# Designed miniproteins, single chains, continued (5), part 71

Each design is a single chain, and the fold is of that chain. pLDDT is the mean over its residues in the fold that is shown.

## One batch from the design tools (miniprotein)

Design m18455
Fold by ESMFold2-Fast:
Structure m18455 (fold): chain A 76 residues (1-76)
Amino acid sequence: MSPVEQAAAGGAGGAGYAGSGDAARAKEGNLMTAQFGKLAGPEYGEKGGKGAADAGRAAGNEESYQYGLEGARLGK
C-alpha cells in the first residue's frame, strides 16, 4: 500500500477501536497517521487523518471523528 493508504488505514482502524471502547488502539492508529506525516510529509498525515475523520463521521462515531481530526493536526 502507498503511505497515504497506510495512514488512512491506520486512522480508520483507530476509529473502529474508538467505537469498540479501545481508546489505546484508537490513539495508536492516530499516532501511526502522525508518524507517516512526519516521515512522508504533511500531505500524507493530513490526508490520512481527514480520511479517518470522514470514516468516523460516516459511522456515526464522534469519538473516532475527533481522533481522526487530532491525527490530521499532528501529521502536519
Scores: mean pLDDT 53

Design m18456
Fold by ESMFold2-Fast:
Order: C-alpha cells, then structure tokens, then sequence
Structure m18456 (fold): chain A 73 residues (1-73)
C-alpha cells in the first residue's frame, strides 16, 4: 500500500512548483504515482495514457495509481 499522506505531500509540492514530471524508473513508487496523478489532475495527460505507460514500465503501479486517482481527482 502506498502512503496516502506522502502522496498528498508530493502532489501539493508538484502543484506549487508547476513541475511537469511524469512517472519514471528514476523516481520512487510514491513519486511516480503522484506525478501521474498530477498530470491527469491538471489535464496534461489522460488516465489512459498514464495506465498505458505503467503497463509497459511497472505494472505493479497500476492499482496504486488508480486508487490515488480516485482519492485526489
């Protein structure tokens, strides 16, 4: 289970910094999920685009991403 408090903190920081970062192998699991949620929330990417990316890179993040998206968007 991803830490929802950490995800919220990362999302608030991304929103404040206007950072355009997506999920990446160089990011932590929490940072990758938070960046994907940030992009969808700000209409910079679709849910499907992030899901397709995660399916190819780290499918284990798909369910945490869907849960975070429901929580924060």
Amino acid sequence: MLDKEELKKILEQLDKEKAIVGPSPSLSRNESVASGVYLVKNKLATEQQILDYLRKTDPSLIEPFKEALKEFV
Scores: mean pLDDT 74

Design m18457
Fold by ESMFold2-Fast:
Structure m18457 (fold): chain A 81 residues (1-81)
Amino acid sequence: MAPELSEEELREVLELVEEALRAHEAGDYDTAKELAVEALRKMGKPEAAELVAELADSDPAAFRTLLRALAREIREMLERK
């Protein structure tokens, strides 16, 4: 599991997750997958990155739900600083 991230790193990851959600809503599924994978890799979660890539292809609704949950978690981490 990823240890603690800096505020700057958390903001970068949040931006990637939010961009992934926007790309997915726009129908740019390839970009959404790439951004989501990059976000999870930056968090030090390569196994989660593989799972999110699989979800993007197999279950787009679960993919969006997971990204929304991740964005919420990161915002909560930033608010606690």
Scores: mean pLDDT 81

Design m18458
Fold by ESMFold2-Fast:
Parts: sequence; C-alpha cells; structure tokens
Structure m18458 (fold): chain A 86 residues (1-86)
Amino acid sequence: MEYKEEILKKLEELAKLAEEDGLTGLSKTLRGAIEQAKKSEENFEKLVEMLKESIDELKQLAKEKGAEKLYKQLEELEKLLEEMEK
C-alpha cells in the first residue's frame, strides 16, 4: 500500500515531464491511467502489470525523442516496480 502512493506520485511526475518534453499523448495517457488506478486496487494492479510490459518501450521512446529527464524518471519507476515484487 505504501508503494501505491509512491508509484502514483512518480506517474504524476512522468506526466508533467512528458508534457514539458512535447509528448502530449503520453502525458494524457499517464493522467488517465492514474485516475483509473485511484478508483480501485484491481485497477492499480492492472496498471502495474501494464507498466512492467511497456516500460522498455517507453524508455526507448524517451531516448529516441531526446527526453533525458523523462528517461531517468522511467528508470526510477522501473526500480520501484522491482522493489514491489520483492
């Protein structure tokens, strides 16, 4: 439960960084995912699973677009997701 708040805060940071880097579509998607995750534990678990599957693609996109701050935040999110599984 502690990790839920930390991950949601990290996703809010990622959404702001994506918007700053011109990745408006990604920012909008992340904000939508945060709202769904706040509604129920099942939605949060589903979001975590989808993030684990998509994290490499998101990191690749950030690197390709030169969004270095976004890339670093995605690496931090990946580490948080790994800590949750421990």
Scores: mean pLDDT 78

Design m18459
Fold by ESMFold2-Fast:
Structure m18459 (fold): chain A 87 residues (1-87)
Amino acid sequence: APVVLPAEVQALIEEAARRLEAGDYEGALALADEVIALAETIADERQRLAALATGYYLRSLAYRLGGDEEKAKKYEEKAKELQAEAL
């Protein structure tokens, strides 16, 4: 089963996804940064790693939408590494 994230983290992730769908890559990036910052405060290691992975993946998508392929690839790789650690 997937790791269940705290409700506040889930709400930020859902808002970031809405911003990406709207083409607001700057708004999505700001929310991805909030997900990452909040994730760092999560006491449970598996939840923290999963939330960090999601935040970096959202950051990757935002940079790709904004045309920064180098940063998009960097943060996609970081997200994959964190996701593997959460398993």
Scores: mean pLDDT 85

Design m18460
Fold by ESMFold2-Fast:
Structure m18460 (fold): chain A 58 residues (1-58)
Amino acid sequence: SDEEIIEALNAVTPDVAAILASLSDEQLRALLESPALSPIGRALVETYLRERRSAPLF
């Protein structure tokens, strides 16, 4: 659920990288719209989304 993902991002759990990798671009954008997302959680999502977009296609 979005609430569990937001809690993990806010706490910066060890599984954050795996959680972010499991999410679609649409889900990542939806997380950025949540008022419950902390500044650190927001920075993690924004950085990951930017890096994913910039990655080579192979």
Scores: mean pLDDT 75

Design m18461
Fold by ESMFold2-Fast:
Structure m18461 (fold): chain A 87 residues (1-87)
Amino acid sequence: ELEEARRRLEEFIERRSRELARALVNSSGGKVSEEEALPLAREYAEATARGEEPGKFVPVSEEEKREAEELRELGRRYFELKRRLEE
């Protein structure tokens, strides 16, 4: 169901945005606050979900690469379902 797929994608994006924001704060040595980092992290997560390559502002580890792949796959499935139902 499209609504269920959208909800799961949004929940995943929200979780990843918080995790990425914390990573950005840590990588900056605390010079950037979580409140300042969260909008940038959310934008990155949303772009990744849409299959875009949003850049490298967060350090890339094997774990982060796997999380990005999962987010990309969830986004791909959501947009595929949306396209079929809205044709």
Scores: mean pLDDT 68

Design m18462
Fold by ESMFold2-Fast:
Structure m18462 (fold): chain A 71 residues (1-71)
Amino acid sequence: SAMDARIRSEIDSLRAQLLDLMRQDRVSYIQGMRLTSLLTEVYLLLDQNSPQSVRQARLDALRAALAEARA
């Protein structure tokens, strides 16, 4: 659906932001591993056609974790 495509696009954007932070040495290896695990969880929820609210909540959690890493 269009909403699933938008969520997928947001996940791809967040992944790119994480890779950029790792390249700039702005996150620890352990933090990078935790964030990639969360990203994998969000992809799995999308793939399983989980409810929109659950997928959005996990996406929001990833966004918050990335914002904290950027601070």
Scores: mean pLDDT 72

Design m18463
Fold by ESMFold2-Fast:
Structure m18463 (fold): chain A 75 residues (1-75)
Amino acid sequence: MSEEDRRRTREEILRLVAENPGIALGELIDRVSERTGASRADVIAVVQELVKEGLLSVDKEGRVSLTEAGRAAAA
């Protein structure tokens, strides 16, 4: 994945979660993969990076939401 593709994937993840708070992780991965052309593995890696940075949270049921920091970054 190029740096440009990674940035695009990151922006699409933040946008989609902002528009769909509590989206299921699997559905998020599918939608981002379809829109960006990134592989599911590449999308998972970027989601993992965003969770590590404290911009996304994943609950016990696999639902994805923006943190307070994530909302500021997505604005």
Scores: mean pLDDT 82

Design m18464
Fold by ESMFold2-Fast:
Structure m18464 (fold): chain A 75 residues (1-75)
Amino acid sequence: MVIEVPYKEGEDEEAAERLVEKLLELGFEKVEPQSIRGSLGTGDPTKDRILLLAARELGFENVFRVKDRIKLVKE
């Protein structure tokens, strides 16, 4: 499974909200926006690690940031 949401540098709150909405549409019931918002990162290696940990809690194997996108992969 692959989930992609638009990401713009400096718009962490908006990106987090889009990610939560997409996850809820796919049937993930226990998504805490606070956990994702604090973990989306903006190019900080520490934030990248937190993002990966948050992805693991949601059951995603890989998380990628690519320019204007955040991509989650499960499988």
Scores: mean pLDDT 56

Design m18465
Fold by ESMFold2-Fast:
Structure m18465 (fold): chain A 90 residues (1-90)
Amino acid sequence: SLKGLLSRFLAGEISSDTLVDRLAELFGISKELAEFLFQPRGKTPEEQLRDLARRLNRANAGSSVPNVDVENLTPESLAEFIEGLTSHMR
């Protein structure tokens, strides 16, 4: 599950490249485009997930999907947000 993948990323068990690959699959875009859009930034996995959440919120402007709460971010809330975004695919 996406929640499981995000939890494993937060635990340091998977790389940011693996996370980006999974996002490419979920959004139906190329790995190169996913790296451009979703490559997380930060020194820790938590900072990287928060950066990803902020970037996704910015991309979500004008959508009916509510933005994720970056301050209270969990693997569960981020997974639900990404699943919501993918169900509204263009």
Scores: mean pLDDT 79

Design m18466
Fold by ESMFold2-Fast:
Structure m18466 (fold): chain A 105 residues (1-105)
Amino acid sequence: SAAEKEVIRKEVVVQLQLIGMVQDLLIKTKDEKAREEIKKIYEEYNKIMMERLRAEDMDGLIATVKEFFAEVEKVIPEEYRPEFRAEADVILETLEELKELHAKS
């Protein structure tokens, strides 16, 4: 159905936004210890996020993504936090749209 296609499309968009944000942070982060911590946080949270997405636990997914953003923000330099927060807000908006689509399906 058209609704099922839109769900798949939004899921792909969210995954690409998350990967793009992490890659941008890794490119900008010159401190190797901070870079390794960002990678570790991403690996741990990505596993949980994918499990919640497969379970259609949208509230759990959104909560996990918010926790992920909070942990990453602690590690990144203060100068990158405004841009990071702006990108995080876009991802959260896409997740809220995905939650509404799941409710209609």
Scores: mean pLDDT 84

Design m18467
Fold by ESMFold2-Fast:
Structure m18467 (fold): chain A 75 residues (1-75)
Amino acid sequence: MVSDEEIEAAVAQIRAAVELTVLKRLMEKGKVTPEDLEHARRVAEEVRSLAEKTGDEVLRQMAEDLEKLIEEAEK
């Protein structure tokens, strides 16, 4: 049976994957806004926090990928 924690991890993984895709597409078009960056940072923080609590390697890697992409988009 899937626990609430496993559901939260799955939701976070999907959310991170969507955000990575969206931010990459916006960067390719040169259309990244401050609001897009704020949203991406919020998602990265949520995923990072859950990765730290669960020890989930996939979530940790996704948080790192998002954080790196945000840094590249800010420059």
Scores: mean pLDDT 82

Design m18468
Fold by ESMFold2-Fast:
Structure m18468 (fold): chain A 74 residues (1-74)
Amino acid sequence: KPVVRIYLSEEERSVASQAGIVIRLIGDLDGKVRFKVKVDEEENSILVYTDSLEDAQVVAEIAASMGYEVEIIE
């Protein structure tokens, strides 16, 4: 199943910053995409698990529009 990795900056390393980004993603994706979110503290990134490539592309576009570097992993 496709996973979107959202890379965070050094300024966003804190758990509070990561939580804020997760809350924003939940709000923007609610009702549009079915997803699960995990914080990857080791890689300073957020993983968004989706059910389809189409959903993964929507997630990637939203994160990129927020200024983040993203990668879709299958």
Scores: mean pLDDT 74

Design m18469
Fold by ESMFold2-Fast:
Structure m18469 (fold): chain A 75 residues (1-75)
Amino acid sequence: MVQQLTDLGQETTRQISESSLDEAKELRKQWLEQMGQMLSQISSTGNRDQVDQALAALSEEVSRLNQVLEELEKK
């Protein structure tokens, strides 16, 4: 579960970096929706350690996505 969060964030970041600004915004929206669903699943079926790891991974991937979006906006 936590690995799926990280993998999805990394894949989305890659897609965003290769996309137009409009496509990047849509991909970010879809990623946030998927992250919410995954976090909900981890929260309902996982233990506290898994939830903590998921939150840490989410925070890191959000930071990376914001950086890539800022780079695209400058183009």
Scores: mean pLDDT 73

Design m18470
Fold by ESMFold2-Fast:
Structure m18470 (fold): chain A 68 residues (1-68)
Amino acid sequence: GPELDVEIKGTGGEVSKKAGELLATLDEEGRRNALKQGLEQLSKLPVDAEVTVKIEGKGKDVKVTVTE
């Protein structure tokens, strides 16, 4: 799969749409790992929070960081 280095800013709905499009370019393992990381971090934030999601790396080594 491609190497990613992308930042997505917005509310949960906007971020979910854009992140979903990018994660579709990953293999199954990388996509599952990235989704787990993103969901764990997003679940700790208010539902209306404006967040920055940073997606970096390739395949299984993809890292997702969510900041408010």
Scores: mean pLDDT 75

Design m18471
Fold by ESMFold2-Fast:
Structure m18471 (fold): chain A 55 residues (1-55)
Amino acid sequence: SSVVDLLNQLLRQARDSSYQAMQQAQDDGKDSMQAGQQTFTRRSQDVRQRVDQAQ
């Protein structure tokens, strides 16, 4: 039973760690989307300014 108890404890710890990793990946995904949107906006403004200067 000691071995079974230890295995059950390890499985619970692995499950909790996996859940935390999934939450972190979801948060990282949201941050990446926001960073991409900001980069796109900045580059779009830069292109507009260069076109305006070339006219």
Scores: mean pLDDT 77

Design m18472
Fold by ESMFold2-Fast:
Structure m18472 (fold): chain A 86 residues (1-86)
Amino acid sequence: SSEEEELIKRLNEIIKRVQELLGDEERMAALSPEQREEVFRLLERIHELSIQAANALKNGDLESARELVEEMEELAERLEEIVEEA
């Protein structure tokens, strides 16, 4: 479905954003120990939600998949904010 394709695209965009952020060695090196801990907690939560979103998509539960993707997008935005403030 068009909604399934949209959600898969959004998931791929989240993964790309996270990978680009983690690849920024200068910004990552500027993180305090406390900021690094928060970043790793956010990454763990995004990972958990990605598994749940994949399962929802497999089950055809597009409503749950959308909610999970939206939560992941919010966490990715928070992750970016922490790294930018470092």
Scores: mean pLDDT 87

Design m18473
Fold by ESMFold2-Fast:
Structure m18473 (fold): chain A 71 residues (1-71)
Amino acid sequence: MITDAEINLGIADIYSALGRLFEKKGDYETALEFYEKALELYRQSGPEADEHIRYVEEEIERVKKKLEEKK
């Protein structure tokens, strides 16, 4: 049976994928919103999410850098 942690991991994966999609389209503000939502859910998903957290944190840093370049 799927656990609450597994459900959170799955939903976080969807938000992460949406963040990546909008980042590829150059919509960095929307990408950041989805990555932040993914990060919140991954943090609730236990140690199996650690690698996903690292990935999303790296993507957030990259997107923030792109937004800073437009200041």
Scores: mean pLDDT 80

Design m18474
Fold by ESMFold2-Fast:
Structure m18474 (fold): chain A 81 residues (1-81)
Amino acid sequence: SLLERIAEKELAEAREKLEAAVPELESMSRDQQVEFLQSQGVSREEAERLVDEYGDDPEKLLEAALERIEEKARRELERNG
């Protein structure tokens, strides 16, 4: 469906940005990682939780952030259907 295509596009764009940032994520402070996730659409509360849990593993941090972005996109689409 059109809604699935939009969700896939948003996830693909978010994934490309997160994957490009993975080498930098390892050198980022906790606060910088939180700010980066917020810039990708993760809430501050969720970003802080994800960084506290996965901050030492950039790949896991990326996957967890993408799941939160997907959930948000899905909820927004449900409100318009």
Scores: mean pLDDT 75

Design m18475
Fold by ESMFold2-Fast:
Structure m18475 (fold): chain A 74 residues (1-74)
Amino acid sequence: SAAEEAAILAELRARLEEVVAEGRRRGLSYDQVVREMGAVVRETIERERASEALERRMLGVFFELLAEERARLA
């Protein structure tokens, strides 16, 4: 359902934001943070057995947060 997909996307965003925050606290490089975020996205796609449409939306969240982090570091 749309509500279930929205909940999955919200949970994914929250987890990715925590990975970014933890990476900053630990002094991880941008590349290390990107790898950890990518792992969370892949695991969520597999766990949820995401459709292609939902997978594309999950990747959209990932790339949005990457753009935000890159802008912050500029």
Scores: mean pLDDT 86

Design m18476
Fold by ESMFold2-Fast:
Structure m18476 (fold): chain A 77 residues (1-77)
Amino acid sequence: MEEERKRKIEELKKKSHELLLKSSEYGVLAIGYAAKAVTGPEEERKKYLEELKKYNELSNKYSEEMLELSKKAKELE
């Protein structure tokens, strides 16, 4: 039924957009921690590098999930 297909496509597009926003947010946080690691005290550098790695991994994870949902939406079109 076309209505169910349209609803599924809209759901996937909405979820994809939400994941894009999350990926971008975590990417910005990662950049912030990279700056803190360079400009901050030596004693805190290790902590900032760990946060940088964490947020980079989250940004990449959500970006990959976003791309997969976008592909699924196109397959249903």
Scores: mean pLDDT 83

Design m18477
Fold by ESMFold2-Fast:
Structure m18477 (fold): chain A 58 residues (1-58)
Amino acid sequence: SKMEEKIKQVEDEKEDSLRHLERVARERGYSPEQLAAGRQKVDTARDSRIAEIEKEAK
């Protein structure tokens, strides 16, 4: 469905964000706590985007 395509795009954007975070974490020497916080922010952004798509589909 069109909704599934939009959700797939959001998941792809999440993967890009996580790859970027991992690269920055390596370059800057992030602590495990800083990396975990960054991952949590990426997850929260993804969840918000999906909720928005689902709301618009109603």
Scores: mean pLDDT 83

Design m18478
Fold by ESMFold2-Fast:
Formats: structure tokens, sequence, C-alpha cells
Structure m18478 (fold): chain A 81 residues (1-81)
């Protein structure tokens, strides 16, 4: 979908450069948004609910946020290869 492709493009643009923590957080959420829409075939409403839950997990601790950002970067590399 157009929404999934837009999310993937945003994530790729951010992870391609040196970015601040807020930008990297949004990139990680966009990787998850792409997976939910394109691979799991969820509706936009269902995908945004799950993205909101992931955002809460990332806000729970700096260590968890860093780990989830690193995981998203690895998953994005797998999606491109």
Amino acid sequence: SAEAEAALRRAEEIFAGASGMEQLTEAALDVRRYELLSRQKLSPEEAERMVAELRKEMEASPEKRKALIQEAARRLAELRG
C-alpha cells in the first residue's frame, strides 16, 4: 500500500544518516508500521494501535528504546536485502 511504502521510505531516509534520538525513534516505528501493513496485512487502524503500544514500550526506558531502535535497523537491512 501507499501508506506502507511511505513508512518504509521515511525509515530508510532516517537510518541512512546520523540522526537524533527522536528521529531514530520515529524510524523504528515506521519499520514496524511497514511490517504491520505490508507483511501482516493489518488495517491502518490496527497498525497504528500496535505502533502506539510500541511507542509506549520505547518510552518506558532509555535502554529499551535503544534496543528497539537497533532491532528496527537490523530488520530494515533484511527488508532491503
Scores: mean pLDDT 82

Design m18479
Fold by ESMFold2-Fast:
Structure m18479 (fold): chain A 86 residues (1-86)
Amino acid sequence: SMREQFEKLFKEVAELAKKGDYEGAKAKIEEAYKKGEISENQYEVLTGLLETQKLFDEWLSLPPSQQKQRIADNLAKLAAAKAAAA
């Protein structure tokens, strides 16, 4: 079933992300979607989770000064987006 295929893919993607292989994880998600093994909604969920994990791991790998700068930059981008929407 699509659910069993999704659960298997989720585990494979999670293990690749744990190893820092984000490109390999993304390739598996893309291939499964092209083959019709996962729905569009499942594709969006998996890609969103992978991007979130990548950003978090990247942030954790930075020196403390650069971690602080990245938080400041992201907060500035959020403030700019809110201002544009107001």
Scores: mean pLDDT 80

Design m18480
Fold by ESMFold2-Fast:
Structure m18480 (fold): chain A 69 residues (1-69)
Amino acid sequence: MAEDERYARAVAEAYARLAAGEAPEAVIEWLKARGFSEEEARRIVRMAESLLAARRRGEPGGPGSFVVA
């Protein structure tokens, strides 16, 4: 089967970079430099974004928690 380790590691690193404030586009470019295709990089970033958003919603506070617009 395809190597799940590569994707798991990439998602974890993408998550860490997004949590550090990197733009999704920059993370996609970084993943491409790591040997992922652009489509694979976009999938990885989307997964990492979803995980980060879910974690942020579970954690009280942070930017955007007060603003309603």
Scores: mean pLDDT 72

Design m18481
Fold by ESMFold2-Fast:
Structure m18481 (fold): chain A 81 residues (1-81)
Amino acid sequence: GGEDMVNGSPEERAQMLIDMLLTRFGSSEGLAHYLEGTHGVPKDEAGKAVDRAVRGLGLGDVEKGGEGAREVGRLMLKGSG
């Protein structure tokens, strides 16, 4: 869950984000809808966080991908805040 995406290593967090994007939700839009519908994240905040996370992964930088995953995990733990 969100706790694992905050507290894992950068590589583990990036792998969890990749699994969510490609396997669990099939798209960045699907992940953003999951954050909004399941965790009460505001639509604009969910979309921006997912967009930043996808850009981090696209740079091929495990640290940046891991930071994007951590941001998504923090939103899951905070709910609508």
Scores: mean pLDDT 74

Design m18482
Fold by ESMFold2-Fast:
Structure m18482 (fold): chain A 102 residues (1-102)
Amino acid sequence: SMREKIQKLGEKMLEAARELADLRAAGASDADIEAEIEKRAEEIAKEAEKLGISVRQLASAGTGVAIRLIGDSIDTGDERLREEALLVSRITTKATEILEKS
């Protein structure tokens, strides 16, 4: 279903954000992180295009993941979840910009 495709794309954005947060924790430069955000955003946008997912649907998926992470961060005090939420937001913004130009 379309809902399942959107959910899986949201999960892929979360996975990318977690990997980027791990790279940052391991000492990756800001430039390296920005390059990875661009690369992951391009991959996400291409997958969304192939699946027939709209800009609005992609934006909603990413926003939904980020909101859940912020909620979990507030409930647990885990600052890593807040960092992941910000990375999901950045990947989502870049991916929607790429998809909109397609």
Scores: mean pLDDT 90

Design m18483
Fold by ESMFold2-Fast:
Order: structure tokens, then sequence, then C-alpha cells
Structure m18483 (fold): chain A 62 residues (1-62)
């Protein structure tokens, strides 16, 4: 889905230290980031697990 592709791109940006760009990518796709979703996503993204990170960004979006 468009949301999943955006969340996966955001996960890559988080792993690169580009949290501000990740936030913008999520919001453009209609996903409102939450602290819980971002915390879980950071852990998985830094481990190279971008699909898992993307799922948490979507699941915990407001």
Amino acid sequence: SKEYEAAKEAARLIAQGNGTLAYDVLKEAGLEPTDEGMFKAVVFANAGRYDDAAEFLIKYAK
C-alpha cells in the first residue's frame, strides 16, 4: 500500500538519523506518528528490520 511504502521509507530515514524527514514522509502519507510507534520503529530500523519497523509505524499511527 502507499502507507506501507511510506512507512518503510520512513524506517530507512530513521536508521540514517533523518527523523525529521521520516516524520514528513509519514505525515504526507496520512500517518500521524506516535511516541510508542516511533520508539518501536527506531529499535527495528537500527537492526535493519525495515518491514517490522514499517508495521509499527502504521499500527501505532493516530
Scores: mean pLDDT 84

Design m18484
Fold by ESMFold2-Fast:
Structure m18484 (fold): chain A 112 residues (1-112)
Amino acid sequence: MEEIERLKKELEDFLKAITDPNVKEFVTLYFDKKIDDIVLEKAREAGLPTAEEIEKVRKEMNDLRKKIRDLIEKGVSVDSPEIIELSNKLAEKRTEYDKLVQEAIEELKRLS
């Protein structure tokens, strides 16, 4: 938990120093991934059921991203029904993932 709070503070300090909105978005995504990785590791170490659920959804998201990438590399248009369907599924899995990560954070706070 201390490491997560430290990363959140570092993100806040970085965002105060950055003026470019695109750089702010990139930095935010980078720190969100780092925080998520730490939450997953801590949840796994604590034996929380949410750790297995987070890993499952993360794998499903990675599989969807790979399918989208493979289609684009084969010359399929980003506006194709196939890519749109996979992108919508990825967005749904992202929402599920964010909820599970938040649940794991709250459970880890209870154990602290």
Scores: mean pLDDT 80

Design m18485
Fold by ESMFold2-Fast:
Structure m18485 (fold): chain A 86 residues (1-86)
Amino acid sequence: SEAERRRKELEEEFRETFNEAAELAAKYLTEGKGKPSKEVLEKMRELLERALELLEELELPDTEEIRQLRRQLEGALAGLERMLKE
């Protein structure tokens, strides 16, 4: 159905967006490369905001795993916004 196709498209966009944000975080946090540039922080912010939007649009079951994922994304976004205000 059209609804199933749109749901799969949203799921794919979520995975791509989340993975891109995770790759940037791993590169700049795990590799010990100083403070990320403002451009990198802004890209990460946009990716995290989009990931949260997609998570809400997907209307996933309210499981512990999904609640934890949402909290992790919200926490990451809050930390990143703090860095951008410096």
Scores: mean pLDDT 77

Design m18486
Fold by ESMFold2-Fast:
Parts: C-alpha cells; structure tokens; sequence
Structure m18486 (fold): chain A 95 residues (1-95)
C-alpha cells in the first residue's frame, strides 16, 4: 500500500538522520552547521511528503560528507548512500 511505502521511507529517513548526527561528531564547526541545516530541510521535506526534495537534500548532505578525509565519515556516507538507494526504489513504487 502507499501508506506502507511511506512508512518505510519515513523509517529510512530516521536512520539517515541518526547517521548524519553521528557524522557531525567528526566534522568541523562550519560543516556541522551546514549538516544541521540539511537535516532540518530533510525533516521538512518528509513532513511535506516531498520524497524528491528529501532525496535531493540527502544528495547535498552526501556531497558535504564526501569532502571529509575522515574514514568514519566516509563509512557513514556509504551507509547513507545505501539507504538513499532504497528510498529511490520505494519512491519509484509510489509513482
């Protein structure tokens, strides 16, 4: 059902938000602030039911994380990318 697909997307976003919070611990203050702003945009997009905006915001967050040379940040970015790929597949099923 569409409701079940949306619940799965919301659960994936919750996991991504937790991973962004973990990544933030390894970033400089300016990058932490940018990540907080992206996390807020992600929450707003999901609340609006805008999966496209949510995915676009996740891609911006991944761009920020991929600038880091910290191996822990790179590992977190990989996990977020895998969750985002699952979200894209679920979004295709909603269309």
Amino acid sequence: SAAALRAEIEALVAEILELLEEAKKHLDPESQKQLDELAERLRAAVAAGDVGAALATIQEALGLLNQSKDPKVQEIAKKIAELAARMRELARQLA
Scores: mean pLDDT 89

Design m18487
Fold by ESMFold2-Fast:
Structure m18487 (fold): chain A 70 residues (1-70)
Amino acid sequence: TLVLGLYNETDETLTVLQKTSLEAEPVEILRAEPGAIAIAVESKSESMTVQLVDAEGNVVEERVISLEDL
């Protein structure tokens, strides 16, 4: 499962914006804040898909990041 959400580490709050079920790997949300970044992560893979989301919840950028780069 791949979850796109807004996660604030200080407040420990999670806002789920979008969810896609892949059912292959566990999903981990690394960080996000309104108007900055929402990160959805498929863990235990060689790579992660990261989506940058604006304050309105629109995906403005998407990239694949190696787990070694985190």
Scores: mean pLDDT 50

Design m18488
Fold by ESMFold2-Fast:
Structure m18488 (fold): chain A 82 residues (1-82)
Amino acid sequence: MAKIEHEKEAIERFKADIERAKELAKKTTDPKVLKDIKRGLERGLQGLKQLYSVTEDEELKEEIEKLMEEIKELIEEIEKKL
């Protein structure tokens, strides 16, 4: 089914975006850059929530939940630096 392939591709893009955000957050002390990363992560979290609501595959839902947890943790770490 084309829908499952699109969901898998979306999940892989979110994984890549989270990894990049982690790298940037580790390397920067600039509050403006940290705020931009946080804003991107908040948008990503909303995107994952929408993906979760339309996903029927239980394994993909579990993977989405794990990515949502990672984003929440990273947002909290960034907030502590601001």
Scores: mean pLDDT 82

Design m18489
Fold by ESMFold2-Fast:
Structure m18489 (fold): chain A 86 residues (1-86)
Amino acid sequence: DELLAELERLRATNDEATFREQALLLLYSAMTGVSREEARELSKDPLALSERLVANRENTLRATAAAAEFLGLDPEEVREALLAAL
């Protein structure tokens, strides 16, 4: 709910490319339990990010489901895209 509201705010205030980048960081933050700034740092270390996503599988699935609902996309496709975007 809070994550969905933040995604809606990002979409309303940014162009498509900027929205995608900021939404990705917000989703990583929600999935890993760290701040958006720490999520940005983790995104530069694919192994560390992947390990945290796997370790926080339940949070990753919940955040992915919220993102998929917001974007009208398949939850698995969104999750795979986020993991691949490292």
Scores: mean pLDDT 70

Design m18490
Fold by ESMFold2-Fast:
Structure m18490 (fold): chain A 80 residues (1-80)
Amino acid sequence: MKEKIIEVLKKAGEEARKVMPDPELADRIYQKLLEAAKKSKEETIKILRDVAKEMAKHNPEAAQVVEKALFEVEKIYDEE
């Protein structure tokens, strides 16, 4: 389970890096996504929602990547 969540969030982090011009900000987002993968289902979902909302203000393309990852994570937890 956690391995699949980590894989989804790693992929999302790499995709976000491609649309984010600031490599330091991109790395911080990547690390936040990896840390989210270590949390409980509820905390992981909350972190992803919060990251998507913050990114939507400054980088809508990166926000969309995080929102897709959130959808996949929710499916994995619900379908197992």
Scores: mean pLDDT 78

